Designed miniproteins, single chains, continued (3). Designs and how they scored, part 52

Each design is a single chain, and the fold is of that chain. pLDDT is the mean over its residues in the fold that is shown.

## One batch from the design tools (miniprotein)

Design m9791
Fold by ESMFold2-Fast:
Order: structure tokens, then C-alpha cells, then sequence
Structure m9791 (fold): chain A 92 residues (1-92)
């Protein structure tokens, strides 16, 4: 999972939506995410890639980490939160 977090951070920095969505697909396959959870995560990475600056992407990702780690009871979503938190560390 650390490799996926690093790939996501690099895709966000590069403004590479295709690369970011590919990482989402790999996370979805590994964690067996529902279709709704996959679409929600795809929406998030689109916002991160399209953010006005890296600083804005970091703020959006910090909000997402809090939501996935503390705002949901589903264990797979908590694992998504851990991956997003690791990606946030690579963006800083």
C-alpha cells in the first residue's frame, strides 16, 4: 500500500488524472471496494489533480483523510484513509 500512496502523490503533483485514476483502480481491486466507494474515491482524486495549487490539494487531502479515518465505520474505508494519509506525507 505504501507504493500506491507514493504513486498517488506523484500523480497529484504531476496533474496526471489518468495516473491518479489508475491508482484508484489498484486500490479498489486490492481492498475490494464497492462501486459507490470507487466512484467517491475517483471524484476525490479528480478534485486533487484539478486543485489550483499543491497547497490546495494538500488541504483537500487532509479533509479527506479525516473523513475516511474518523468519519466512517467501514474497515475498507479506514484503509483508504491510511493510504491517503501516506500520500499526504509524500506531498509535504
Amino acid sequence: MEELAKELAEAIKARDLEAALKVVDEIAEKLKLSEDDVERLRGLVRELVEAKSTEEAIKLLEKAVDFYKNGVSEEAMKEVGEILEKALEYLK
Scores: mean pLDDT 81

Design m9792
Fold by ESMFold2-Fast:
Structure m9792 (fold): chain A 94 residues (1-94)
Amino acid sequence: MIMDEATAGVAAIGAATNIDAGYKAAEKIESEKMKEEALKDIKYMEDVHKNLGDKVKQIGKEVKEKTLKELGDTIESRRLAIKRYGEEVKRLLE
């Protein structure tokens, strides 16, 4: 899911926002059948994000702390931390 090194952290936040937006949009669906199908899809995505969310957050914290400890807090080390975070999340999803 979060594979792009440049947007790894932003993508994680975006995914949570998209789920909330999905639920709000589903509430406005007039057809009960279409609303039920939309809610099932949103629940499936929510369950996937919930199961991976805690692991993804922990990886992000550990990778950031380790990278900044090794190299100091610079723009380059922050960029490297984002890249490493994306690589670790990709490995988790395999």
Scores: mean pLDDT 60

Design m9793
Fold by ESMFold2-Fast:
Structure m9793 (fold): chain A 84 residues (1-84)
Amino acid sequence: SMEEEIEKEKKTLDEIFKKAGREVPSEEEKLHYIEIEKKALEAESNEKILEYAKEIEDVTIATAVALRAIGARIDAELAARRAR
């Protein structure tokens, strides 16, 4: 469901901020970050991931979002390779 998806995205974002040594953002700010993170995760290329991540003003959080999205692409490519 959409509620379960949003809750999962919020949990991931909480983890990103905690690992970066940042305080968890407000609910309004979380929605903004979730939108950017979702665009990065759904991006067609690493170049597009970096473009979306640059919408985040906190350089440490922007870097974390970019690395997570790139990592997800690597994991997907490795999983596809292992499937055959």
Scores: mean pLDDT 80

Design m9794
Fold by ESMFold2-Fast:
Structure m9794 (fold): chain A 76 residues (1-76)
Amino acid sequence: EVEDAKKRAREAVEQLKKKYPEIGERVMAAVDEADGPATLERIALAAKYAVNLTEEQARKIAEGIDELVRIAKENK
């Protein structure tokens, strides 16, 4: 379950990394820090959305992902 969710998230983030390497690498680190399938699915959706945005907008999405992972860890 978690491993499958991580695989899907990593695949989505690899597409983002191809377009914006620094932002994609940051989001990939967030995938590695995430421990729940719900958080990983949210990261995958956000990364898929960010691929179609400007670099500045994608960076803001990455900031939101970092905050999501932080909140998810705190509410365990």
Scores: mean pLDDT 80

Design m9795
Fold by ESMFold2-Fast:
Structure m9795 (fold): chain A 70 residues (1-70)
Amino acid sequence: GMVDKIGKYLATKFGIPLELAKEIAERAIELISDKGLSPMEAGKVLAKEFGVPLEIAVEAAALARMLLGL
């Protein structure tokens, strides 16, 4: 599914654990789709919640938006 696609991409690109990447992906989809946040707004939330660099968090949110067709 979408969580697996985003999670595998983030884990491979940034060298973060796959399970962490999947949790970030699931939360990114929620923030973009259900909450209607921009990638930057979602990225700030993700960076704070998961303790990851803003760059990784914003890319996760941007990828979620792209795959959701938003």
Scores: mean pLDDT 90

Design m9796
Fold by ESMFold2-Fast:
Structure m9796 (fold): chain A 74 residues (1-74)
Amino acid sequence: MQSVYDQLVDILRSMGRDDVVAQIDAMSDQQLRDRAQAIIQQRGSGARAWQYAQTRTGQRIIIAGDVIRQAQAA
């Protein structure tokens, strides 16, 4: 069964953004946390997003989702 993160990875790859997938996979725990927190602060996300930011998987989801949103909004 595909996780939520695996689904977002498939979307990023379909957009030709394999570079982003590689970058996320190479990030340290600290880099994932700091990047996810920066995204939450910029987007004004509430308590649910802060809860996701407490886990590695949730941090990856936040980062991947932000890249997808930026590509679709541009």
Scores: mean pLDDT 76

Design m9797
Fold by ESMFold2-Fast:
Structure m9797 (fold): chain A 74 residues (1-74)
Amino acid sequence: SVSNAVSLIRRIGDGAIDEARRLAEEGASLQTIRDAGETSIKLMLSIGKAAGPEAEKVAESEAKRIRDTVDSLA
């Protein structure tokens, strides 16, 4: 269902942000942090596109949140 897809996308987004912060705390390179974020973004956008327009918009919003977080760690 779209509701299940939206819930999954939000969980992936939260996990990606927590992972970005953890990687930064561990002294990972900015490239490693960016690559991890983009992997999660690709997965969320794929789920959103398959689930329909409402889920796709949530995935795009969560992708921006991940990119903004990664950029703040630069």
Scores: mean pLDDT 89

Design m9798
Fold by ESMFold2-Fast:
Structure m9798 (fold): chain A 84 residues (1-84)
Amino acid sequence: SMLDKVIERETDPRARRVLEAERELAKTKPISEITPKMVGEKAGLPVSTVSKLGIKTTSMGFVLLADEVEQEILAAGRSVEHPA
């Protein structure tokens, strides 16, 4: 998926943790509820660091990654996404 490729391309281990934390949060929360603070708590990083790195994952990158993550979630839990 594009999400996996983005994680593979990320050379900063902190940014990789941010991406992985965002992916996990996106499984249980909508985009509008995911904040740099939540990602920082999950990744074990200060919110300022997450905000700087998370512009790729929670601000700009999240919008792109959320579509890919949504596709992964839908593939894993199709019976929940396609109830009708």
Scores: mean pLDDT 59

Design m9799
Fold by ESMFold2-Fast:
Formats: C-alpha cells, sequence, structure tokens
Structure m9799 (fold): chain A 83 residues (1-83)
C-alpha cells in the first residue's frame, strides 16, 4: 500500500490522463506507424497498471473514480487494437 500522500499524487496524475483521454485516443487513431501506435497503447496500459496499484490505498469514492478511469482506458486500448 502507498502512503496517503503518494496515493493522492498518483490519483492526480491519473485524473490528468483521464482528462486527456480523448486526445490520447485521437493520437492512437491518427498514428500510422504500428511501432509508435503500439507504444501509445502500451503507455495507456501502464496507466491502467498504475491505477490498479493505487486502488487499495484510496477511499471508496476515489476507488469508484479510478475503476471508471480503468474501464475508459481499457475501452480506448480495445478500440486501438481493433483498428
Amino acid sequence: PLSPEAAAQDVAVLEEVAARLPEIEAEIAAETDPVRRAALITALAMDIAAAEFVLPSVDAESQARLEAFIARFRAVIARGLAA
């Protein structure tokens, strides 16, 4: 488990990723190089792993918010891999 300070910082970073998610999805969709496209998808997969790592260290409201972020990130990855 993370310290409360570390957990709060990681949640803030994940909230920034979630806010930029439409831009990230557009970048993945526009990327024509398969290696660069895979790198963008991998970066988002790492954000899912970070969210899952933080999840047990936050309150119930933050857990629900992070679970929603994970679901949204997974949906973007699935669409990216299907293209």
Scores: mean pLDDT 84

Design m9800
Fold by ESMFold2-Fast:
Order: structure tokens, then sequence, then C-alpha cells
Structure m9800 (fold): chain A 74 residues (1-74)
């Protein structure tokens, strides 16, 4: 597994989530899933694809989970 590429993709997803771009965050999460984090990527994508009324809270939760996952991989 290319751990460096996986971290770079998660950091891109985190950047999109922090700036409120759910579409960008979902796209980067799909790529991270292809690199070996399929289960966590799927859960975070489902969170962002949920109710539009909770989109900001969902983005904040996804950003927090991405930070935790990046630190675990370092």
Amino acid sequence: MDKKKLIEELEKGLTYAEYGDSKGAIEELRKAGELGLEEIAKKLIEKLSGSPSDSRKNLEEVAKKLKEQIEKLK
C-alpha cells in the first residue's frame, strides 16, 4: 500500500471538507477508498450524501474523522 499517496488524498479530502465543498470531499474520499480505506471512505461519503439540512455539521464531522485517520497513518 502506498501510504504517502493515501495520506495525500485524505489531506485533499480534509481541505475540501474544511472549506465546505462536499462534492470535492466526496470525490477525494472515493480515491482514498480505492487506495485501501474503502470502509471508512464509504461511511464518510454516506454522511456527506445525507440530508442537505445537516450538510455543514456532516462536513465538520467528516473533517474531524479525516484528521484522526491521517494521524493514525503517520
Scores: mean pLDDT 77

Design m9801
Fold by ESMFold2-Fast:
Structure m9801 (fold): chain A 84 residues (1-84)
Amino acid sequence: SAHMKQMMQKAVDDMKKFADDMQKYAKQNNDSTIAQKVEQLKSLIDKAEAAIKAGNLDEAMRHLMDAGVLFVSISAQRVVLRKQ
């Protein structure tokens, strides 16, 4: 549906902003582990956006779920480093 496409595109846009912010963080801190995970996240976001454009919303959701797992992993690593 048009509503579902808009919601998924919003998730893609939000994740792109997060990935760009974390890529800058990784460069400033020479964090190769976060840099590699951000690259993987960007790849999944690109696949999700391509699936949205193709109208394959089930495939887009699968890629967004995989991207979400990486998002949580990156966020958790940043929080642990800031608290420790």
Scores: mean pLDDT 84

Design m9802
Fold by ESMFold2-Fast:
Structure m9802 (fold): chain A 135 residues (1-135)
Amino acid sequence: SLLEELREAAGRAERLYMEALRKLHEGIPLSDEEIAEMVEAARRTLELAARVLLKKGVISEEEYQELLAKVDRLADLILNRAPREQILAELDEVAKLVKKFLEKAKKGLSPEEYRAVERAFVAAFGLFDLVIESL
């Protein structure tokens, strides 16, 4: 099911976060390949969470596409080592959309579905924050 795929993606994102955090605490820098993997995991997790919201009628197709476009732009900025201020500005725009979506989700989802979506967004932002801090 889509909800099961979301939980699996969130779990993977959480595992990548913990491993990357361990390496950084040990003074081991993240490789370009590890950064790319973390960015892709964050993107995938956000996409699946948004797809759950779309399927449940919590957000429109237009809102779904807007989030995906901003997330793709954020990923592109990170992977191309854009100036930090540009990356942070795009991260802030993604965060504002997600906050809006979570407020709608509180009214449109079951408690179990809401917890899965919230967990997924938290996991994805954790990966983005850690990657950006490591640049």
Scores: mean pLDDT 92

Design m9803
Fold by ESMFold2-Fast:
Structure m9803 (fold): chain A 95 residues (1-95)
Amino acid sequence: MKKPTEEQRKLIEQRRLDAVKAQVEKADLSTLEKMLKAIDEEIERIDSALEQVRARLAANDTPELKEILSELEEQRNFLKTDKELVKAHIEKLKA
């Protein structure tokens, strides 16, 4: 897999975040609840992958494993941000 540059990663994250914000703003309660469930399932999958990579990294400290760890941690942070945006909008609709 060809790794994006730091600049490309920032652009990808910004575009992703903008898209999520736009989708959340247009979504009804049912759609938001489905989005929240999907995000939670993705976070659980990433947490499982992180556990495996951390165990492997503890056994063998390689640049490749460290890069995979960094990428998974970044993806987890993105999903956490998305989850908070969805939760905040659900809270406003239920208030």
Scores: mean pLDDT 80

Design m9804
Fold by ESMFold2-Fast:
Structure m9804 (fold): chain A 94 residues (1-94)
Amino acid sequence: EVQALVDELVDLFRAALEERLDVPAEQLEQIVADLRAQIEQAIAALPSEEQQKRFVELLIEAVRASLEGPEALAQFSEANEELARELEALIEAS
């Protein structure tokens, strides 16, 4: 389900922000809420549930790579071109 993947992605973002940012809980909640809204807006622009699932799965992979460390982050930066190409293909297919 797309919603379950969005929830997983938002939870991963929250964990990443808690690890990297020393901010008050109220500010963290606002950042997480803003990220959720942006993700849902981006998903709503995609024409099919399959494309929405692929988009969220790619973002989940990106966040997980970021959390693993600098080696994984470097690999993600290289894979960022692949993510961009996948998003372009999904948009073009609509």
Scores: mean pLDDT 68

Design m9805
Fold by ESMFold2-Fast:
Structure m9805 (fold): chain A 92 residues (1-92)
Amino acid sequence: EAAPAEKVAEYKKKAEEANKAYEETGDLSPLIDLAKYYIKLVAEIYDIHEEAKKAIEELEKARENLDDEEKFREYLERAEEYLKEGLKKYLE
């Protein structure tokens, strides 16, 4: 029921801003904010709020570990798994 085109356009704008910040500064924090924004949009569109909340929690843990590449990657993988599980449940 959400207007997917409008939400995709807003996400694309946020993605361009975050990618530009990363290219100019190397800062991964805006990309984490972009990922959180995307997950919130996906949760609204596909009604996967519980899995989205868990994914966002793992992204914040990744942000706290930006200086530890192994932990950062582990938390990103956990966030991805929560999002995948939510989407899999929707596609069921």
Scores: mean pLDDT 75

Design m9806
Fold by ESMFold2-Fast:
Structure m9806 (fold): chain A 104 residues (1-104)
Amino acid sequence: SELEKLREEREKLGEDLIKFADSAEKQTNQLIEELKKKYPEEEAKVDILNFKISVYERLIELYEKARELFKDNPEKVAELQKRIDEARSNLEKYREELKKFLEK
């Protein structure tokens, strides 16, 4: 009973972290779209890409913390692992884009 209540509270905190991460990603994507329209110059693209990389690094940390909070829920762990893997894949793509930009 006591252990079950502690698990439920941890999972509730995990859901709040996921909601925060999802909101942060949505707001970041909206900001990036606005910045691309306002600053189409090549110089601005590097700054926008660095900002995007920083946000995705933080999103991965939040999803990893949420995965830890859901450790007793294998279905939720699998869902979060997929989100982490997708975010890591996107981060590596953005880092490669930045590298190619700086090597021009």
Scores: mean pLDDT 85

Design m9807
Fold by ESMFold2-Fast:
Structure m9807 (fold): chain A 108 residues (1-108)
Amino acid sequence: SKEALELLEELDPQLAKILEDKPPGLVAKALAEKLLESQKLTLDEFKKILQPFLDKLPLEEDKELAKELLKTDDVEKALELLGKIRFELLSEEDSLELIQKLLEAAEA
């Protein structure tokens, strides 16, 4: 989580400060959003990384949004859909694993 906040500080310092005391699911979501927005991840890499974690979401509404996200070829639509998904509902373990995979996929 510290490495995720450090990378977020480089991409969006104000957002990183807001997230320092937030659940790891919200940190994971913000990191995914910023990496896609900054073109550090391609849309295909973004979908590949997120897919196993989207499958673990507990609510049907979030699962439907996840299916739409995985089908879109539009970065703006993917970001809109990601914004609606409640990543705070991911377990701490799953959130930390997602953060690790996002950091590994980002440029060093």
Scores: mean pLDDT 84

Design m9808
Fold by ESMFold2-Fast:
Structure m9808 (fold): chain A 82 residues (1-82)
Amino acid sequence: MTDEDIVEKAREFLKALKAVGSTSLNENVKKTEKALLEDEKSYSELSPEQQETVKELAEIWETLKEEHPGELEKALEELIKE
């Protein structure tokens, strides 16, 4: 997986979280969301902490896609509630 693939997956996950109304993101996730969705930063422009967060978000997104194909919105709603 390239750095661009990781960033794109993290962006997809963050956009999906916004779509289902998540407001309870931790500080690192909020900073990463701003960097990727508002500032449009590349992976190399991120801090080491943001790079780790992006990698974790990409891994979670891939797992959700594999475990819940076609039901991603419902899976995200359940993840947010718990």
Scores: mean pLDDT 71

Design m9809
Fold by ESMFold2-Fast:
Formats: sequence, structure tokens, C-alpha cells
Structure m9809 (fold): chain A 73 residues (1-73)
Amino acid sequence: GAGRFAAREVRKLIEEGASPEEVAKVAENALKMAADLGLVSEEEARRAAREVTEAIRKGDYEKALEILESVPG
């Protein structure tokens, strides 16, 4: 689903040592693409992006990945 795709991309960036800003941007972009494809609503994508961005800013990558994987689609 959309959340699992986003989680995969985010995990790859974390493993490559990307900045929190880069990780957050990719997570936001993946969720936006999922909404554009109709896999999730725009409201759900925006809500998930906000929660994921907060987790990433706090360095809680495990929480960020859990949130992404919980996104329906």
C-alpha cells in the first residue's frame, strides 16, 4: 500500500544518512503521490505527513516508519 511504499523510501534515506529535512521531504512527497493516485484521501495524507514530520524532527525514526506503515491504501 501507499504507507508501505513511503516507509520503504524513508528507511532507505535513513540508512544512507540523509538529513532529517531530506527524510521529511521524501515522506511528504510519497504521501502526496499516494493521494494524487487516489490511494488515500488528501486529508489523510496531510495528517500523516504532519505526524511523520514531527517524529522525524524528534529523531524518532521508528515512530515515523510506524506512522507511514499505518497509512491505508
Scores: mean pLDDT 80

Design m9810
Fold by ESMFold2-Fast:
Structure m9810 (fold): chain A 83 residues (1-83)
Amino acid sequence: SPIEETLAAFEAQTQALLEAYRNSTSEADQRALQAQLEALFKQYELFVLGVLNTQEALAALEAKRQEVQARIAAIQEAKAAAA
């Protein structure tokens, strides 16, 4: 379905940006990738609110936000430990 395709695209893009962030070596690239992740998450939020707009969808959005934030924090910690 178009909804399933859109959700799969958001997930694929999120994973690609997180992998690029993990592999980035410059602070400028890391800031740009974080901005792209924030923009992608904002698009995901608008899609959930505009199309799904259920308590379950809002809870899933919040869980996804927490997951992405935790993964960014883990990558930042790993980068700090490697420096």
Scores: mean pLDDT 82

Design m9811
Fold by ESMFold2-Fast:
Structure m9811 (fold): chain A 76 residues (1-76)
Amino acid sequence: MLEEIIEEAEETVRAIEEGNKEKADEEAKELAELLRKMGWDDTADGILSLAEKEDYELLKRLAEGIARLARGVLES
């Protein structure tokens, strides 16, 4: 699951960098579902809220932060 969170977070970042809003929204929803399965409900709500508001700059930064956090936990 942590590996899947890292993958979906990195795909969200990539979609935003490519300017693919539809893909970014799709990956953000998948990321949020994985976060909820881990019990990170508030973080999942934040990701979905930013995607709904089309705040892709902040969404990218949060996805990058989530990937770093999940990688740190996985390597612990």
Scores: mean pLDDT 84

Design m9812
Fold by ESMFold2-Fast:
Structure m9812 (fold): chain A 116 residues (1-116)
Amino acid sequence: MRVGLVHGATRFGDEIEKAIEEAGLEILHVRPSELDRLAEVDLVIAPISEVNREEVLEVVRAAVERGVPVIVVGDRFASEEDIEEARELGAAEVLRVEDESEVVPRLVEAIRRVLA
């Protein structure tokens, strides 16, 4: 299975990649401008922050329209509004993580739930 990892301004980029690898999945790096590449993946992981909010929400919409599940990962600076909007757009899981130690275990569990 391939995961589309959306390029985003996040403090947890290395931890997100580690979680995908620990789940046994292959990473395809996807820019927000490359929405057509969502057809090549079984799951999308989209890091959301205050600086990339609009781009991530467009990725969620595009993936949901294609029937591809999305996990959105917000850091401590992600607003409750961003989290709620991602869920309303049809994200399969939305995680808010406060520190890097939470990223790997929580994201691995979310990946396993979504792909079960």
Scores: mean pLDDT 81

Design m9813
Fold by ESMFold2-Fast:
Structure m9813 (fold): chain A 56 residues (1-56)
Amino acid sequence: SDIAEKARAVAERKAQLEQEAQRIRDEGTESEGDRALAKAAAEVQEAYQEVADLSL
């Protein structure tokens, strides 16, 4: 239950960050989009690592 809830939260956060990064890329400059995507990737990676640790 706890692991499933955290996994769902991570998936939702990932989707939100990816959509926001893509929006910035579409509406702003390529550099702004690239920075947003890099930030999103780092945040998602950290969240996935936390869920992976709980799954062990």
Scores: mean pLDDT 71

Design m9814
Fold by ESMFold2-Fast:
Structure m9814 (fold): chain A 85 residues (1-85)
Amino acid sequence: STMQQAQQEIDDLIDQAVKENLSLEEVVQRVLEIAKRYGLSLEQLGLVISSLLFDKVVHGNLSDPLTRQKIQLLLQVLLKIEEQL
C-alpha cells in the first residue's frame, strides 16, 4: 500500500530526527515532502501520523526517554498538520 510505504518512511524520519536532534520545522517540512511524493492529502497524512503515535504509545517502552521523545515529536508534527486543515 502507498500509505504503508509513506508510514514507514515517516517512521524512519522520526527515528533519524530524534537521533540527529532535527528541528520541528525541518521534520514538518520533510513529512510534507513525503506526503507530496506519495500523493497523500493532509487528512491522510494526519491519519498516518496518528497511527504511528498510537503504535509508539501501545507498543513502545514509555520508560525509555527516546520513545517519549519520538511520541512528543509525532504529537508536535500532528498539531502542525492540523493547523493547515
Scores: mean pLDDT 88

Design m9815
Fold by ESMFold2-Fast:
Structure m9815 (fold): chain A 86 residues (1-86)
Amino acid sequence: DEENKRRETHFKEIQDLMKQGKLLAVELHKSGDVTEGVHSAANSDISAELPRITFTDALTGDQLSADMYLSPSGVLLAKNVELVEP
């Protein structure tokens, strides 16, 4: 199943970034509950700490939880991204 392989690949990519200890930049959908993408944001400054949030990955449909931070440029950064399974 192409969808299952996409889901597995994307989740592994997120896990690999977490293992590297990098801050992840998270692009959230306008609703704030769906992520459009997760990418590495190493060496980014942090202007504010945000609460830990749970959001749905738009690509895989998985529920993810992460510690959120705001950069001075207004970019959302995520750390300690974890898969949430009911």
Scores: mean pLDDT 59

Design m9816
Fold by ESMFold2-Fast:
Structure m9816 (fold): chain A 107 residues (1-107)
Amino acid sequence: MKVVNVGVLVRPVGPDEYEVTVTVTDEDGNVLYRETRRVRAPSRAEALAEGVRLGARAARAHGADVVRLVIPRGDELARAALEAEGFEVVAEVPVDADHSLVVARRR
């Protein structure tokens, strides 16, 4: 079973414009994928969802069976992005007041 971690960093760079950095790492901490893109989005949440979509797609391309990522609690856009790229959310665990660890499995 191949498990990867997806990290998404979103930085505002202008009105409705975000710099999104996506990193996919294996369980040993090796970087499998890293990309920084400028994303036009009406909100930070939509920019984050695009980053999650890119990370999930890269994870799938690298043969990941399971994706782990930390997202804001109740972020339905990020969940939908995982599902659109062929992952099913199987667990969500609170990690602090504002964030959850989401575990998703390839369909």
Scores: mean pLDDT 88

Design m9817
Fold by ESMFold2-Fast:
Structure m9817 (fold): chain A 73 residues (1-73)
Amino acid sequence: SAREALRKAFLEAAKKLMDIVEKKGDPELYDEAVRRLAEIAQEALRDYQTHSLEETLARFKERVDEAIKELEK
């Protein structure tokens, strides 16, 4: 289902961002990662009102990739 696909994508994104926080050894990045994950999740819900599941997941991935780049700085 769409809900299961979005939930799985969110959990995988959460793991990726938290792995970066752990790898950098800076727990202060935890709050930043949590905030970005919450924003990405809200955007996905908004996208799914006007886009297909496949388009929503593609946009979700783009936002996750951007968050990864910002946290890796």
Scores: mean pLDDT 84

Design m9818
Fold by ESMFold2-Fast:
Structure m9818 (fold): chain A 68 residues (1-68)
Amino acid sequence: MPSPKEVLIARVRALRDRAIAMGDDEMAALMDGIIGELNAMDPNDTVSLESIGGTVDTLERALDEAEA
């Protein structure tokens, strides 16, 4: 089964693909930055993973509102 870090990276990749499909280059670039940060992180850093998860939840909501 994928690690919490791998699950979060998969979520961000899905959001990046949505942003690209919408033509939102700024949002796509933000998602790429988050993917890079996650790849560089210690997979056992649960506090940082939780913090980034909260950011991802906020960005997902913003993208959902932009599509509405």
Scores: mean pLDDT 80

Design m9819
Fold by ESMFold2-Fast:
Structure m9819 (fold): chain A 80 residues (1-80)
Amino acid sequence: TGEKTRELIRKGISVEELRKLVLSHKGESQYPQSSSDILIEMAKKYLGLSEEEAKQSLSREAVQILGAVFRHEAELKARR
């Protein structure tokens, strides 16, 4: 899912559509609390999710989507 998400980001997918993708992959975090806290902050910063929405979107699939968004933003910052 991360690779497909990166392709969609390159094609100019809206933040609204990315939020919908993350929210469709509901699940509890299988990660340590420290990692979950970082993922919640990333979801709030890049996708505009609420804290509650972010907490409910920590499934493996949702984390792959967030990882793809984070990597894309880091690449854009590096090019500037």
Scores: mean pLDDT 71

Design m9820
Fold by ESMFold2-Fast:
Structure m9820 (fold): chain A 69 residues (1-69)
Amino acid sequence: GAALEAELARARREREEAERELARAMQALREVPEDDREGLLRAIGAVLRAIGRITEADLTIRRVEELLA
């Protein structure tokens, strides 16, 4: 139904946003100075959070697609 299709569209948008966040986080990680340990840990944290968001969106997409099948 329309509600599940709307949820699928939202999850797909969230995945695209998370992929853009991952790209930005990976760029930031590459730009951290070698002597900035705190900056490195923050950048690694941002990368891990973005990966988590992609994984969560993928799980939601699969769940909704199964319900629409």
Scores: mean pLDDT 87

Design m9821
Fold by ESMFold2-Fast:
Structure m9821 (fold): chain A 94 residues (1-94)
Amino acid sequence: SETEELIKKAKELRKMAEEYVEEGSKALGQGKTTEAIDLANRAIEYFKKARELATKAAELAKTADQNIAAGRLVSGADLVIWEAENIKTQAELM
């Protein structure tokens, strides 16, 4: 279904955002501040795209389970944004 495809794509984009946070943290640990900031910005971008798709999935949801799955993808992204913003802040202080 369209809702299930949107949820799947949102999960994939969220995974990419999490991978960018991990690589950004690694770059920060290596003193590569410009790379860390760029990776953190990419994480925020992919998270925002994932949230947009999850919001659309919630609007199209025909079952409570679909609505819950989409809602969790929207809310569960705050940690990724927080981690990405923290990488940027630490890099800017170096």
Scores: mean pLDDT 83

Design m9822
Fold by ESMFold2-Fast:
Structure m9822 (fold): chain A 67 residues (1-67)
Amino acid sequence: ALEEIKRVLKFILENPDLYDIGLEQLKALLENHEVPEEVRELLQKMIDSKNREEVIKIAKELLEYLE
């Protein structure tokens, strides 16, 4: 799950105009996989923001945390 999440986060950062597609994949990962609470909370904030710039900011912070 974490490696799949990292791939989606990298996809969002490389393709910011397609962030909506990335968010849909992250939603599916959160529903179907066990994820640490801290990571889940940050992903949920990113999903709930609905703002491209905020999504990119959170994605960068979370990817740095996971790497």
Scores: mean pLDDT 79

Design m9823
Fold by ESMFold2-Fast:
Structure m9823 (fold): chain A 69 residues (1-69)
Amino acid sequence: SRKELERRAVSLGSAADISRVGLETSEELARRMAERLSQEVLDEEVERSRESYRKAEEAYRRAKEELEK
């Protein structure tokens, strides 16, 4: 139903926003911890957050496309 697609879009939009904030937080933490932790570990953590954001944004985009049909 239309309402189910709308609820899904809202939920996925919120998840995408949370993932974006998570990525920004990871990048800031990596900058602050650069002198204390290995660059490899910091890069892996930021990349993980970036991948999570990309997946959440893609899911939200697809949900919006379903609403436009």
Scores: mean pLDDT 84

Design m9824
Fold by ESMFold2-Fast:
Structure m9824 (fold): chain A 70 residues (1-70)
Amino acid sequence: SEELREEYLEEFEREVVRLINLHEVTEDQIKQIEQLSKELEEELKKAKTREEMEKLVRRYLDQVRELLSR
């Protein structure tokens, strides 16, 4: 459903903001995170089940965490 996709995107955005505030983030890292956010939004539009949406959010958050731990 549309509402469910919006909830998952919002969850992702809240966690991203939290992670950014905990790290000294470079402009290049911000650009990469913005790109990941856009890719997640497009992938969520294609997702048909709640499980697919949860896996997408987890995968993209893991990528953000990996970027920020470098």
Scores: mean pLDDT 84

